# Ledger of designs, part 95: designed miniproteins, single chains, continued (2)

Each design is a single chain, and the fold is of that chain. pLDDT is the mean over its residues in the fold that is shown.

## One batch from the design tools (miniprotein)

Design m7292
Fold by ESMFold2-Fast:
Structure m7292 (fold): chain A 59 residues (1-59)
Amino acid sequence: MIEEASREGLALLAAEPDPDPERIARVIGRVLARIGVALSLELGLMSEEEARRELERIA
């Protein structure tokens, strides 16, 4: 669920005592990219196979 993914990302950022902006940006970027793939699949802008390949590439 989107809410769980957002909460997990926020918890990861909160746990970092001296946050590295580049590392934070990469984590946020990956979360947003996964949300984008899920929305594109739901809207019919990509196939289930394309969505799976994109998610594997983001990981």
Scores: mean pLDDT 69

Design m7293
Fold by ESMFold2-Fast:
Structure m7293 (fold): chain A 56 residues (1-56)
Amino acid sequence: PAPLRYRLYDENGNLLFESTDPAEVEAAIRAAPGKVTLEVLDADGRVLFRSEVEGA
């Protein structure tokens, strides 16, 4: 499968984290101090989806 890129933004739109490893992204979301936006990009840099999630 083609590698995906993951980006996390805080509620002010600041980039918090970027990784190609979904386990690192999951850990970053769980450690987030509140609401974050998850953005998923394909190998060509095209945004596949964007979703708002709350840190656990």
Scores: mean pLDDT 77

Design m7294
Fold by ESMFold2-Fast:
Structure m7294 (fold): chain A 61 residues (1-61)
Amino acid sequence: GPVDEKEVNLALAEIGFAILLLDHPDATAEQRQAAWDAMRKAVDEGKSVQEAIRLAEEALA
């Protein structure tokens, strides 16, 4: 079927999230979950991949 733009953005955000976690090796499972939830919510709300990753990074702090 046709690729949904939100699915593409989620996939790109997931790649960015994996890279972000390399910069936060001491992040707890709870912080990682909060960051994932923030990223997923941003993508679901139609935000850009950059904004989704920024919100995930804020949740890790």
Scores: mean pLDDT 83

Design m7295
Fold by ESMFold2-Fast:
Structure m7295 (fold): chain A 82 residues (1-82)
Amino acid sequence: MQLTQEQLDMLKRSYLQMVKPHLPEFKGGYITNDEMTERIARALRNLVTKGVPKSLLLQHRDIFSLPGISDEQLERAIDLAY
């Protein structure tokens, strides 16, 4: 299924509202890479609960990218969300 830009923007906004507040803690060393990965996975699980399939998250992985988070860390979070 091809998503509209508006639908992609809504998914990205929902995701960022859950994860972005944790970035200062991660950068400050107050939480580990594994703890940050789990917090990202929880945000992605919120999208899964709303009917977003794993294939769609993988297709649009770039919109879930975060500063200081590696591609490998994001892929682990997607796997943990499903």
Scores: mean pLDDT 77

Design m7296
Fold by ESMFold2-Fast:
Structure m7296 (fold): chain A 118 residues (1-118)
Amino acid sequence: DPAAAALAAALAPFDLSSLSHEQRVALTALASQVSDPALREEVVALIRKADEALKAGRLQEAQAHLARAFVLVLRSALASGLISREQAIADLERLLALYADSPEASAILREAIAEIRK
């Protein structure tokens, strides 16, 4: 997928070493669903903000930016019929467990789960 390859290339300069293995795997998997150029730009901008926060030692701020990026990709995939509502909720609940100690990231993920459940 040329869109997934373009997103992967755009992410290559960022130091994501502070992210868990599961978070990196999830991010790579979600990259394959980003075909919209505008969505790709927004996701890359959020990941850049996360990278900047990680380099500054602001882990919870970085997790909030990543939570926003994941919500955008999952909502886009759901709207495009690429994933089911159940799959989107399951993926967001896994992220919520990983970011449980981040109040802002947790709030973003809980709000997204509630909106998808409607």
Scores: mean pLDDT 74

Design m7297
Fold by ESMFold2-Fast:
Structure m7297 (fold): chain A 81 residues (1-81)
Amino acid sequence: SLKDEYEKKALEIERELRLEVARLRLLGADDTADAFLQKAGAIMKELKKALEEDSSEEEIKKLLDRLQEVVRQARAAVEAL
């Protein structure tokens, strides 16, 4: 189902974020790592709610895009260190 596909995509993005967060912590940027986890956690809560309530595909895609943006910002933060 589309729901299963979106949930799988969210888990893939979450995995990418966890790798970047681990890299930030290895570089001593724990506060930055925690900030990205908090931001992503808020988006994940919204995404879980949207999936449970059968929200529009457009709404779900926007939440996935926001989550991908957090990963991109975390990766950029790693590269800047």
Scores: mean pLDDT 88

Design m7298
Fold by ESMFold2-Fast:
Structure m7298 (fold): chain A 78 residues (1-78)
Amino acid sequence: SGIEKLAELTEKGLKIAGASEEDIEAVREEILAAPSVEEATDIAIKKIEELAKKGVISEVDAKNLIGELKRFTKELLE
């Protein structure tokens, strides 16, 4: 599903950016609980921004990953 693909993309991006397995799993669970791809994307972006604000990942990595997620969602939803 689109939500599962979004979760996979977010997990991979956060892992590369240096987030812990605990932080990644928490974000993944919230994405998978979303009722739609659009809401899953909004949740993912919010959580990525929160991790950057906490210094868990860099703001540059967060911005790049958010851009990838926005592009993925646009292509998936036409």
Scores: mean pLDDT 85

Design m7299
Fold by ESMFold2-Fast:
Structure m7299 (fold): chain A 109 residues (1-109)
Amino acid sequence: SDVTEKFINALRSGDLDEFLKLINNPKLPPQLRFVGDFVLAVLGIPHKSPVVKLKETASPGEFSKLDSKSRKVIAKYLKIFLVNLGVDQEVAEEAANFLVKASELLAKN
C-alpha cells in the first residue's frame, strides 16, 4: 500500500518527522506498526510526541546516549531480534539503520 511504501522510505531516509506521522496512520499494516512501536520504545519516544516537542522536552533514551560504535553493534543485534520475531529481513535492516540515524538526531545538541 502507499502507506507501507512511505513508511519504509521514511526508515531508509532517516525521516523522523515522516516516521512519526506514519506510525499513527490507521492504514499502516500491523506488522509495520509493531516495527514502529519497537523503534519508538528503543528511542524512548512516546507515540504522540511531535519532533518539535521531543527537541524541547525529551532527554535522549539510553540507546541514544551510547557512542556511535556501540549503537551500530546493538542495531545489528536488534535486526537479528526482529527477524527472529518474523519481521521481513529488509524491513528489519531498515529499522535498525533508522534507529542509528534517529538516535544521532536526538543525541546532538
Scores: mean pLDDT 75

Design m7300
Fold by ESMFold2-Fast:
Structure m7300 (fold): chain A 79 residues (1-79)
Amino acid sequence: GHSLVEQIENLLVRAVIEEGPLSPEIEKYAREGLLLVDQGKYEEAIEKFEKALELAKKEGREVTAKAIEESIELVKKAK
């Protein structure tokens, strides 16, 4: 089965296919969030993904924003 990290990566990859590459700032926070998920630091991971979500919404990246929202919900369910 897919790990939590793999599920989140798959969501973000689909968003990149649809809308193009992540901005450097969204990529930074998404990467930090994934690292924190891998470390079991779920609350800190959610904070990083929420920053990525704010940026995605500001940039008008609707598919990326949805992928990050789904990622946050997956992390919340893992707590």
Scores: mean pLDDT 87

Design m7301
Fold by ESMFold2-Fast:
Structure m7301 (fold): chain A 71 residues (1-71)
Amino acid sequence: SELVEKLREYAKQLRKRWIAEGKKIADELGITLDSDEELIELYRFYKLAKRLGVKPSKELFEQYKEDLERR
């Protein structure tokens, strides 16, 4: 499907962007992360926190990850 191919290409571009933004956020919040997957998760957390009007922090990110692992 042409639509599936376009979505796959778009997803790859977004992934690179999310990793780069995650690195900036990690530096801003003083968080050390070893994987691209964790950087992407930090980016998602940061956007969610801002949408909810909550100040992002290392402590909240750690709780966010723990809550995700328990579901």
Scores: mean pLDDT 82

Design m7302
Fold by ESMFold2-Fast:
Structure m7302 (fold): chain A 93 residues (1-93)
Amino acid sequence: IEEDIEETRRLAESIRALVKQAGLLTPETERLIDEYERLAVEILEKGTKEQRQEVVNLDVATAIRIVGDALEKDRQGIIETLRGTVEKLRELL
């Protein structure tokens, strides 16, 4: 559980760094990354075993999509990927 929280925080920082390196870090993408980290950590701290597993699955899926979007310099793709992850995390709460 604590290991998953630290992994999620490291992933959020890695996403932020990757998005910044691609020149796509805007107030909107930064806000979405912050929301993702906050919601994912909250579920990992307070959620059920099944909800925590869904966060881990979403972390992997989000990372794969963000890498692709950043390589193509697709700011809209990054926004859509992060919004989708945030919405799914809210549904778990």
Scores: mean pLDDT 83

Design m7303
Fold by ESMFold2-Fast:
Structure m7303 (fold): chain A 80 residues (1-80)
Amino acid sequence: MLSSSGLTDKDIEEYVKKAIELIKEDKPEDVPLAVAYLLLASLGSQSIEMSEKTKELYKEALELSREEVKRRLDEARKRA
């Protein structure tokens, strides 16, 4: 039964997908935004039981974003 909680599994999935899309776009300026979307997904996952599909996607995006952020930050520091 669907409970009204504002945030839904679909919302979490959309945040995760947006994060992955931003990472794939390969724009340094979008990396912080991608991290923000993953943070929103993380907060949602603590309040709502995610579907198996959303859990898998979220874990993948979180790991990918973390690695990409580290890589981009290292590259930016070398250029600064």
Scores: mean pLDDT 71

Design m7304
Fold by ESMFold2-Fast:
Structure m7304 (fold): chain A 95 residues (1-95)
Amino acid sequence: SPELLKKIGLGRVVNLNLSILDSVRRSKSDEELAQQLRDVLDQLRRLIDEINPPPEVREEVNGLLDRARQHLDNGDLRGAIDDILRALQLLYDYL
């Protein structure tokens, strides 16, 4: 059912938020944190494809993921985290 798919999506969004918290708390270097954040970005791209949100939500979330990747490439871990958390919040609000 659509309600069950939304509930599963919410669980995955919560799990990704917890993964970011764990990465921030446990990483021993900026390089390790950056790699863990790249893994979160890849998981978010897969999640968006699976939940198939409306085009307006998909476009805004993809824009944030592209910005987060650019921040990671530039060594701006804080900017990457802020964009990832905003993307997760948008998905949470949609679900």
Scores: mean pLDDT 85

Design m7305
Fold by ESMFold2-Fast:
Structure m7305 (fold): chain A 72 residues (1-72)
Amino acid sequence: ISPEQRQELEELLDEWGRLYKEALDQNNTEAIKTAKEGSHKFHDLLLAGEPVDEIKKVIEDTIKKTKELLEK
């Protein structure tokens, strides 16, 4: 992958990590579970050598769902 694509993935992973910590701080079990399940999905895509855009989409979807759960 390009250096630019790697940087984009690292930034998304940093945001995922921030939300995961927030879920832990709030003891939001559903948000914690959602963040972990999403991490398993994009890890599988990385191992399969899927396109970066596919991986980014899964991380972004995970971030969105985790945010929605933290607002409940």
Scores: mean pLDDT 80

Design m7306
Fold by ESMFold2-Fast:
Structure m7306 (fold): chain A 89 residues (1-89)
Amino acid sequence: SELSMEVGPVERVGNELVITVTVRGPVQDAEALVLDAQGNVLAKTSEASRSGDTAVNTVRIDKQVKEYQVWVQVDQVFHLAGRLSVEVS
């Protein structure tokens, strides 16, 4: 099946970094994970919505690191969706 993943807007909301991940495809489950550069899980999908074959996952992170890795787990397989280097004050 055709699958696409998009890391959406990255926003600072108060003390949290909010990352939106959109997954498109005929899959029933999609969970986003945000890791640091060492592979430690910082956060997972906190909110998810689905419309047709499009799933929008929101991840909220209160940990500040130099690099974030955005991964999506679909059908027991992990896919790297993006890497982010963000510093906001």
Scores: mean pLDDT 80

Design m7307
Fold by ESMFold2-Fast:
Structure m7307 (fold): chain A 73 residues (1-73)
Amino acid sequence: LADELRAAVEAVGGTVTAEAVVGNAVLLQVRIPRSRLPALRAALAELSKRVHALEVEEQEEGDEVVVSLRAVA
């Protein structure tokens, strides 16, 4: 799960800045250029079909967006 999330983020030009695993949940913090956010949203929508739960929080920081992800397999 964590490797799949990281691969999806990196494929759209995002960078994983923090990662944690708590039980069966994977927590990622990601930085991505605002222009690439729609591509990330599309990739996460596809992943959400294969996991029990996926929560996404977005915070805009200038030309970049900080995305906090929580996924449960």
Scores: mean pLDDT 80

Design m7308
Fold by ESMFold2-Fast:
Structure m7308 (fold): chain A 72 residues (1-72)
Amino acid sequence: AEKEALIAELKAKILEKMDAAGASEEEKAKVLAELDALLAKASTLTARTLRALIDGRELPEAEQQEVEAAVA
């Protein structure tokens, strides 16, 4: 699924950055667990919003509203 693919890409980028920083497997597991909890709470986020977050761009106002609504 599109959303699952984007979540996997986000996790891969986080792991890559953590590996570059010399993080332990325990630290990686903790960060991924926290991310999974956040994504479960924000389950209404669109694939478009997830892509913008992965790319590290500032979200347009409409997409920011989607994120805020999803995490509220």
Scores: mean pLDDT 67

Design m7309
Fold by ESMFold2-Fast:
Structure m7309 (fold): chain A 70 residues (1-70)
Amino acid sequence: SMYDELMEELDKLEADVKAGKLSGKEVESRVKKLLEKAKKIEDPIKHAAASIRAVGILTDYRLRQERKRR
């Protein structure tokens, strides 16, 4: 399922963000691509769920960067 594959990609992105392996540009690029994939999901609830999660990962990344500022 496109939705299941997208959720797995979101799981991987979230893990990479928590591991600190990605630059800001890489996080933003991956989130943008996943949001574009989410727009192609015909089920509006699944589309909303995937989009909310993608935005949540970007927000988590930004908060982690803010905490690293000295």
Scores: mean pLDDT 83

Design m7310
Fold by ESMFold2-Fast:
Structure m7310 (fold): chain A 95 residues (1-95)
Amino acid sequence: MTLDQRLRQVQGRLTSVELRRWRILDDATWKGVKFSDEIIKLDGEFVDTLQQAQDAIDRAQQTGSESDLDRAEQLVKRAEELLKKLEKEVKKEMS
């Protein structure tokens, strides 16, 4: 896979997790779910990780460095893992 193809894939993954976060929180808010301290903390960590991931993608685009791209992919994977935890905690409040 080319560097450009990997950049497009990691950007697509980042966009996907951003959209899924909005859907989860919008649905929860509409249903009157009370956000616990754990949900607030996880959402904060997720938002911080999204910013770091976008910065890493931007850096990889500027440098053309495989190591910068590897960093971006690691941050996107972390964001995906945080989103999974956030979704689980939100679902606990819906039950």
Scores: mean pLDDT 85

Design m7311
Fold by ESMFold2-Fast:
Structure m7311 (fold): chain A 64 residues (1-64)
Amino acid sequence: GERARELFEKYKDEDGYLSKEAFIEAMKELGLSEFQAENIFEKYKDEDGYLSEEAFIEAVEKYA
């Protein structure tokens, strides 16, 4: 959704990905706990340990 894209733009790094810390802060803005955000990050992170825009949008739509 639009809110997920807005949060991604706010928290993404220079390479266009979300770090674990940035993801946790974005999910906390949506009312999730740090514990919930960490568990979701482990499910959606890529092999390099970052979250793409597509993965972030999917995570937000399913859990927030």
Scores: mean pLDDT 82

Design m7312
Fold by ESMFold2-Fast:
Structure m7312 (fold): chain A 85 residues (1-85)
Amino acid sequence: EELEKIKEYLLYQYERLKELGRHSPFVERLAEAAKAGNDEELRRLLTEIGKQRADIMGVTIDDETAEALERRALLKAYEGIEKEK
């Protein structure tokens, strides 16, 4: 399941940042949503990131597209980590 892989990646990143003494309020919010199993909140946060990325690129996109783009980006990051295992 795509969302489960994304949760695994987010929790992995959160733990690494925590071990290094580095914290991001946004990453903490993502990790908390993933830990709580709050898929709806997780999707909302992913939509927010996707829209911010689109705005930087000068593109206007809907919520579904924003979430899909961010999920694809995180899945690529997850695949990179899996390759290193």
Scores: mean pLDDT 72

Design m7313
Fold by ESMFold2-Fast:
Structure m7313 (fold): chain A 69 residues (1-69)
Amino acid sequence: TTSYLTVSVTVTLADGSQATITVTFRIEDGKLSVASVTVTGATTPSAAEIQAGIEAAGAEARRLLAQAS
């Protein structure tokens, strides 16, 4: 069975503005993988800021999956 989980995280950028990084994870056979990433905000984040947001979303996704077990 394949399931999907969407997590949104807000990151504060170098200019003090905020961007929302929305990550959809694919869950298959207990394995979590990134299916899609969407970035929204007034300022385009750097690659490092996007990666930090993806990592934060992944940590939250794992936390939510642990609670569902």
Scores: mean pLDDT 81

Design m7314
Fold by ESMFold2-Fast:
Structure m7314 (fold): chain A 66 residues (1-66)
Amino acid sequence: AAPATGAAGALQVALDLVRAGLSREEAVRRLAEAMRAGNPGAAGWSDERIREMAEGAVEAALALLG
């Protein structure tokens, strides 16, 4: 999926994870796993890129909740 579409879905999952009481690191890890499961071959993203996208989504979720 395109980064913009993936970012919207990632933000929703990040909000759920943060509200569930997960730490930033735990939320990023879980979200990165979900992103890999959703687009393993089609995205072709590196582990580092997936982690960066997940981190951004979790930071956005924390900002929205603060």
Scores: mean pLDDT 71

Design m7315
Fold by ESMFold2-Fast:
Structure m7315 (fold): chain A 62 residues (1-62)
Amino acid sequence: MKVHPLIEELWEAALAGDKERFRELLKKLTGSVPSDEELDRIFAATREELERIKKAEEQVKK
């Protein structure tokens, strides 16, 4: 699956800890504005998922 440019930018914002930019990009991707609480959940989940992917890639290389 090819990654949409907005999704790649969203991941970059999540890794950088830029919650404000993450909110803006999420609005462009989903067409809706998440609540503050929902944004916190999505932001945390996205960061956790990216960390998990990095760990899995490291395991394969080792």
Scores: mean pLDDT 73

Design m7316
Fold by ESMFold2-Fast:
Structure m7316 (fold): chain A 97 residues (1-97)
Amino acid sequence: SSMLMQQYQDAINTINQTLQTSQQGLGLAQQVGDSDSSRQMRAIQSSSQNSLNGLMSNYNNDPLEAGRNGGTTLQLSQTLLQQSQDILSQLQSQLDQ
């Protein structure tokens, strides 16, 4: 259905945003020497990459199942996106001080 395909696309888009944010945050964490933020960003990257690989594999085998799994993955991906954005904002604030 169009709704399941939208859930899949929303999940993929959110994961890609999370990967971009965590890559940017990792770069900043390395510049300021924040090892804890570097570790957290690497963990977010690994989790997000695994989710992306899983959804893409599902889509190749069963697009409807990929839509259903996308709905479940979307909530986790939104949480990881928010966490990566919060860490990035803290790192940017540290750089400004």
Scores: mean pLDDT 86

Design m7317
Fold by ESMFold2-Fast:
Structure m7317 (fold): chain A 65 residues (1-65)
Amino acid sequence: QAEKFAASSPPATTTLSFPLLVLVTDQQGYLLAGRTVNNQQELQAALADFAQKYPQGTVYLVPSA
């Protein structure tokens, strides 16, 4: 019993051209989009999820040094 609703609202905010993910490597792990990732499996899972949600997204690698 779904009722159709006209959701033709324009983008609520001015978003950057493409989603951006910043990856910072540290001796204690990885900082990914403001959260710490402690192992490579979590890092791969997070990157795969990001790539699936944002296929046009860009990942930047920034060394902490």
Scores: mean pLDDT 56

Design m7318
Fold by ESMFold2-Fast:
Structure m7318 (fold): chain A 61 residues (1-61)
Amino acid sequence: GAVSEEQARKTLEAARAAAEAGDRAASASMYHEGLHGVKNAETEEARELAEEAARIGREAL
């Protein structure tokens, strides 16, 4: 479904938490959630937050 700014922000927070914890499985999940957010963002701000979540998730792998 469409991804709001609030949803994208939660994904970004989860991506940061997974990276801090060294949780590779959670980081992979947040990378995919971030990619989904980029494709389905309702606003430009939601897209930017989702892009950052995807970047953090990928770099933590």
Scores: mean pLDDT 86

Design m7319
Fold by ESMFold2-Fast:
Structure m7319 (fold): chain A 83 residues (1-83)
Amino acid sequence: DKEELVDVIVEDFKEKLGLDEEDAEELRELLLKTKETPDEITIAMGEFVEELKKRGKLEKLSDASKNALENVLETGKEIKKKK
């Protein structure tokens, strides 16, 4: 169900981004209240990436990972702009 899918996504991001428990729980809560459409999920993920960037939590990532997350952030902004 949605909760199981969200938990899988959160654990994957926790492993790849080194999220602490507070950030992981914030992402989980954000995704649980998000509609299960690709557009809404992409917007929510983009907003979460923007918050991590403001907190300096992307600094420890590889350039490839940073570029991938920046792409998610920009895609989320473009989708949100067209709403």
Scores: mean pLDDT 75

Design m7320
Fold by ESMFold2-Fast:
Structure m7320 (fold): chain A 73 residues (1-73)
Amino acid sequence: KKKIEELIKRLKETAEIHGVPLVDAAEVFIRRLEELYGKEYLEKVIKELPPEWQKLFDEARKRLAERDAQLAQ
């Protein structure tokens, strides 16, 4: 629980520091977590998030998938 609370806090701080929406900060966190720990670990982290934050991360993942699909064309 504390790890998830810390992750949420860091995500909020990152969004505030960079002046970006939370979903944009979540995209950065998703890419970094996949890079460092792999997709399986990312899925585990998302499942441990509160429902409102799971929705945010799901939205961010959808945006990333759409962007990656555009780059593959």
Scores: mean pLDDT 78

Design m7321
Fold by ESMFold2-Fast:
Structure m7321 (fold): chain A 99 residues (1-99)
Amino acid sequence: MSAEELRRKAEELIEEARRAIREGNFEKALELIREVIRIGLQLMDLGDYESALEVFREAIRLARELIKKTKDPKIRFEAGVLEGLAGIVVGVVNLLLSK
């Protein structure tokens, strides 16, 4: 899969996740955020660190929105884990980009 295809897929999944959060479908939103993070990792494997960083930042933002909207403690916990993992990866990518 090309970096361009991965970027397009990430944009589609991010928009679908935002819709799921608006509709109160928090389990679907959580699944979509996981898929966004997987694409970010694939972009890193391809050396597209700039696009990976943008994708992880959007995943963090979506996870935070999900935490604010949901009353389900399991979904809040899982979203918090995803936010933390994406945050660690953002830190690593920023370190690699600073060279």
Scores: mean pLDDT 86

Design m7322
Fold by ESMFold2-Fast:
Structure m7322 (fold): chain A 90 residues (1-90)
Amino acid sequence: RAAELIERAEELARELEELLEEVIRLAKELGDEEMAEAAEQSREDLRATLALARQAAEAGDLETAEAAVRGLERGIEEAKKLKEELEKKK
């Protein structure tokens, strides 16, 4: 239960980190400094959300842990959209 939520959060965080790294790279290549800064901020938010998911799951606060996991899932969808938009500009 808690271990499964932590494992899922870690997998989602890894996927999101990779997507954000690509978004930052593409934004910098295009000279979109605002997008690069926003993506870098999203990486910090990702790390905080992952830490929250782990702490909540370990404490038995499954509602908070599940909310954090949903946040990571949303982050992945948003990062995929940004990557697609930036790739179309190349």
Scores: mean pLDDT 82

Design m7323
Fold by ESMFold2-Fast:
Formats: C-alpha cells, sequence, structure tokens
Structure m7323 (fold): chain A 74 residues (1-74)
C-alpha cells in the first residue's frame, strides 16, 4: 500500500541519516496492461547538502517490488 511505501521511505531516510525535504510524490504508470505505483521522497544529507531521491515501486496488488536510491544531479 502507498502508506506502507511512505513509512518504508521514512525508515530508510532515517537509517541513512538523510532529512526529507518535501512530502512524498506518488506517480502511477501503466505498461502492458499492468499498473505500477512509484513513491518518491527527496532527501538531503545534513552535513554535505547533497540531495538524493529514494523510490519504492509497488505492483498492481500493492506489493513492494523494488527500491532505489539515486543522487539528484545539480
Amino acid sequence: AIEEAKELLKKEAEKLGLIPLEEPVVTETESGGRRRTIVMQKVQHPETGVVYVLAVTLDADGRITGSAISQEIP
């Protein structure tokens, strides 16, 4: 579920020592008749100021299928 994905992103940010910058963004996509939901959270390192994006992907059944972290390019 989306709420579970948001809690997972919050816990991952805390584990990595990153601070959430904004509310999580929820995006729905459909490919080949299959709906996917992507929940993304922008986070910042408090000492370096580097911004990252944490993402969790949910399938059509609301199951978490993947997670990723990427650095936002300046």
Scores: mean pLDDT 77

Design m7324
Fold by ESMFold2-Fast:
Structure m7324 (fold): chain A 103 residues (1-103)
Amino acid sequence: NGEAGAVFHAQEAIRHSNRAKDAAAEAGETDAINNASEATKHAKEAVDYALRGNLTEAKKSLEDGIYYANSAIDMTRNEEAKKHLTEAQDHLNQGIADIELAK
């Protein structure tokens, strides 16, 4: 159902955003680190909302996560950070799709 899909994809987004933060930190990219951290925070909020059955708030948190992941992609010059941010963004989008399909 939409809850299980949102939880799974948000958790994968957290995993990829954390890897992106590590790569951005090695590159000394403070703005990319900060935006990847915000993406991770919103993905964690989406997990919490989805686990409580609040798919409306989970979707909003996933959308906020996408905004910050996209900002981090634009700010990073590190290819590993960009790869992981793109994977995080793809998972956040899949989480939204799973919520919409569950309606």
Scores: mean pLDDT 89

Design m7325
Fold by ESMFold2-Fast:
Structure m7325 (fold): chain A 100 residues (1-100)
Amino acid sequence: MSPAEQAERALLRALFELFTLATVKKASLAEVQAAADRVLAAARELGRHSSPEEFARAADAVITLIEDFLAKNPDLPAEVKAVLQALIAELRRLKAEQLA
């Protein structure tokens, strides 16, 4: 498996772990934030092993998955929604930095 493929799998794994924690009623806000931080770290790692254009496509796909998750889970706590929205903003910023 290439470093890029390993990084992409790590990013998707981190994303689905975040979605799982976001839906667990007993998960603390700190645990959800830590999971979001892991998604951002995995995205940065993918950026090291991909072209700017490949990274932009992956970032857009992840942003779309988070937006779809938020739309399908309207009853999430406001603080959890804020963490996910902040993650979308950070991914957009990282995408812009990679394309510059």
Scores: mean pLDDT 85

Design m7326
Fold by ESMFold2-Fast:
Structure m7326 (fold): chain A 98 residues (1-98)
Amino acid sequence: ANKSEQAKELRAKALEALRNGDYTTAAEHYIKLKELQEKAGDFTGSGTRYEQAMMAFELAGNLDQASEAGEKAAVAYEKAGRLDTAKEMHERIKELRA
């Protein structure tokens, strides 16, 4: 499958995993989507995928993986010049550990 078809398939699998309550699998699919967006130089998209992975890990009750994904989202947003969004990610990470 080409890169566009792979992105579509991964997004569909992530959504299906969320519907089934398999949040860890959903997070893994979002991380694979992130890899495709990084190859395209899309750091805003990469940040969004890490943020989605963070949310999925949080729903799974895996706060350590959620925090790690959130930190990676913040770094991606900083590389994209989205400093306010990166700050928001840091605040959300603090709330996960509160």
Scores: mean pLDDT 83

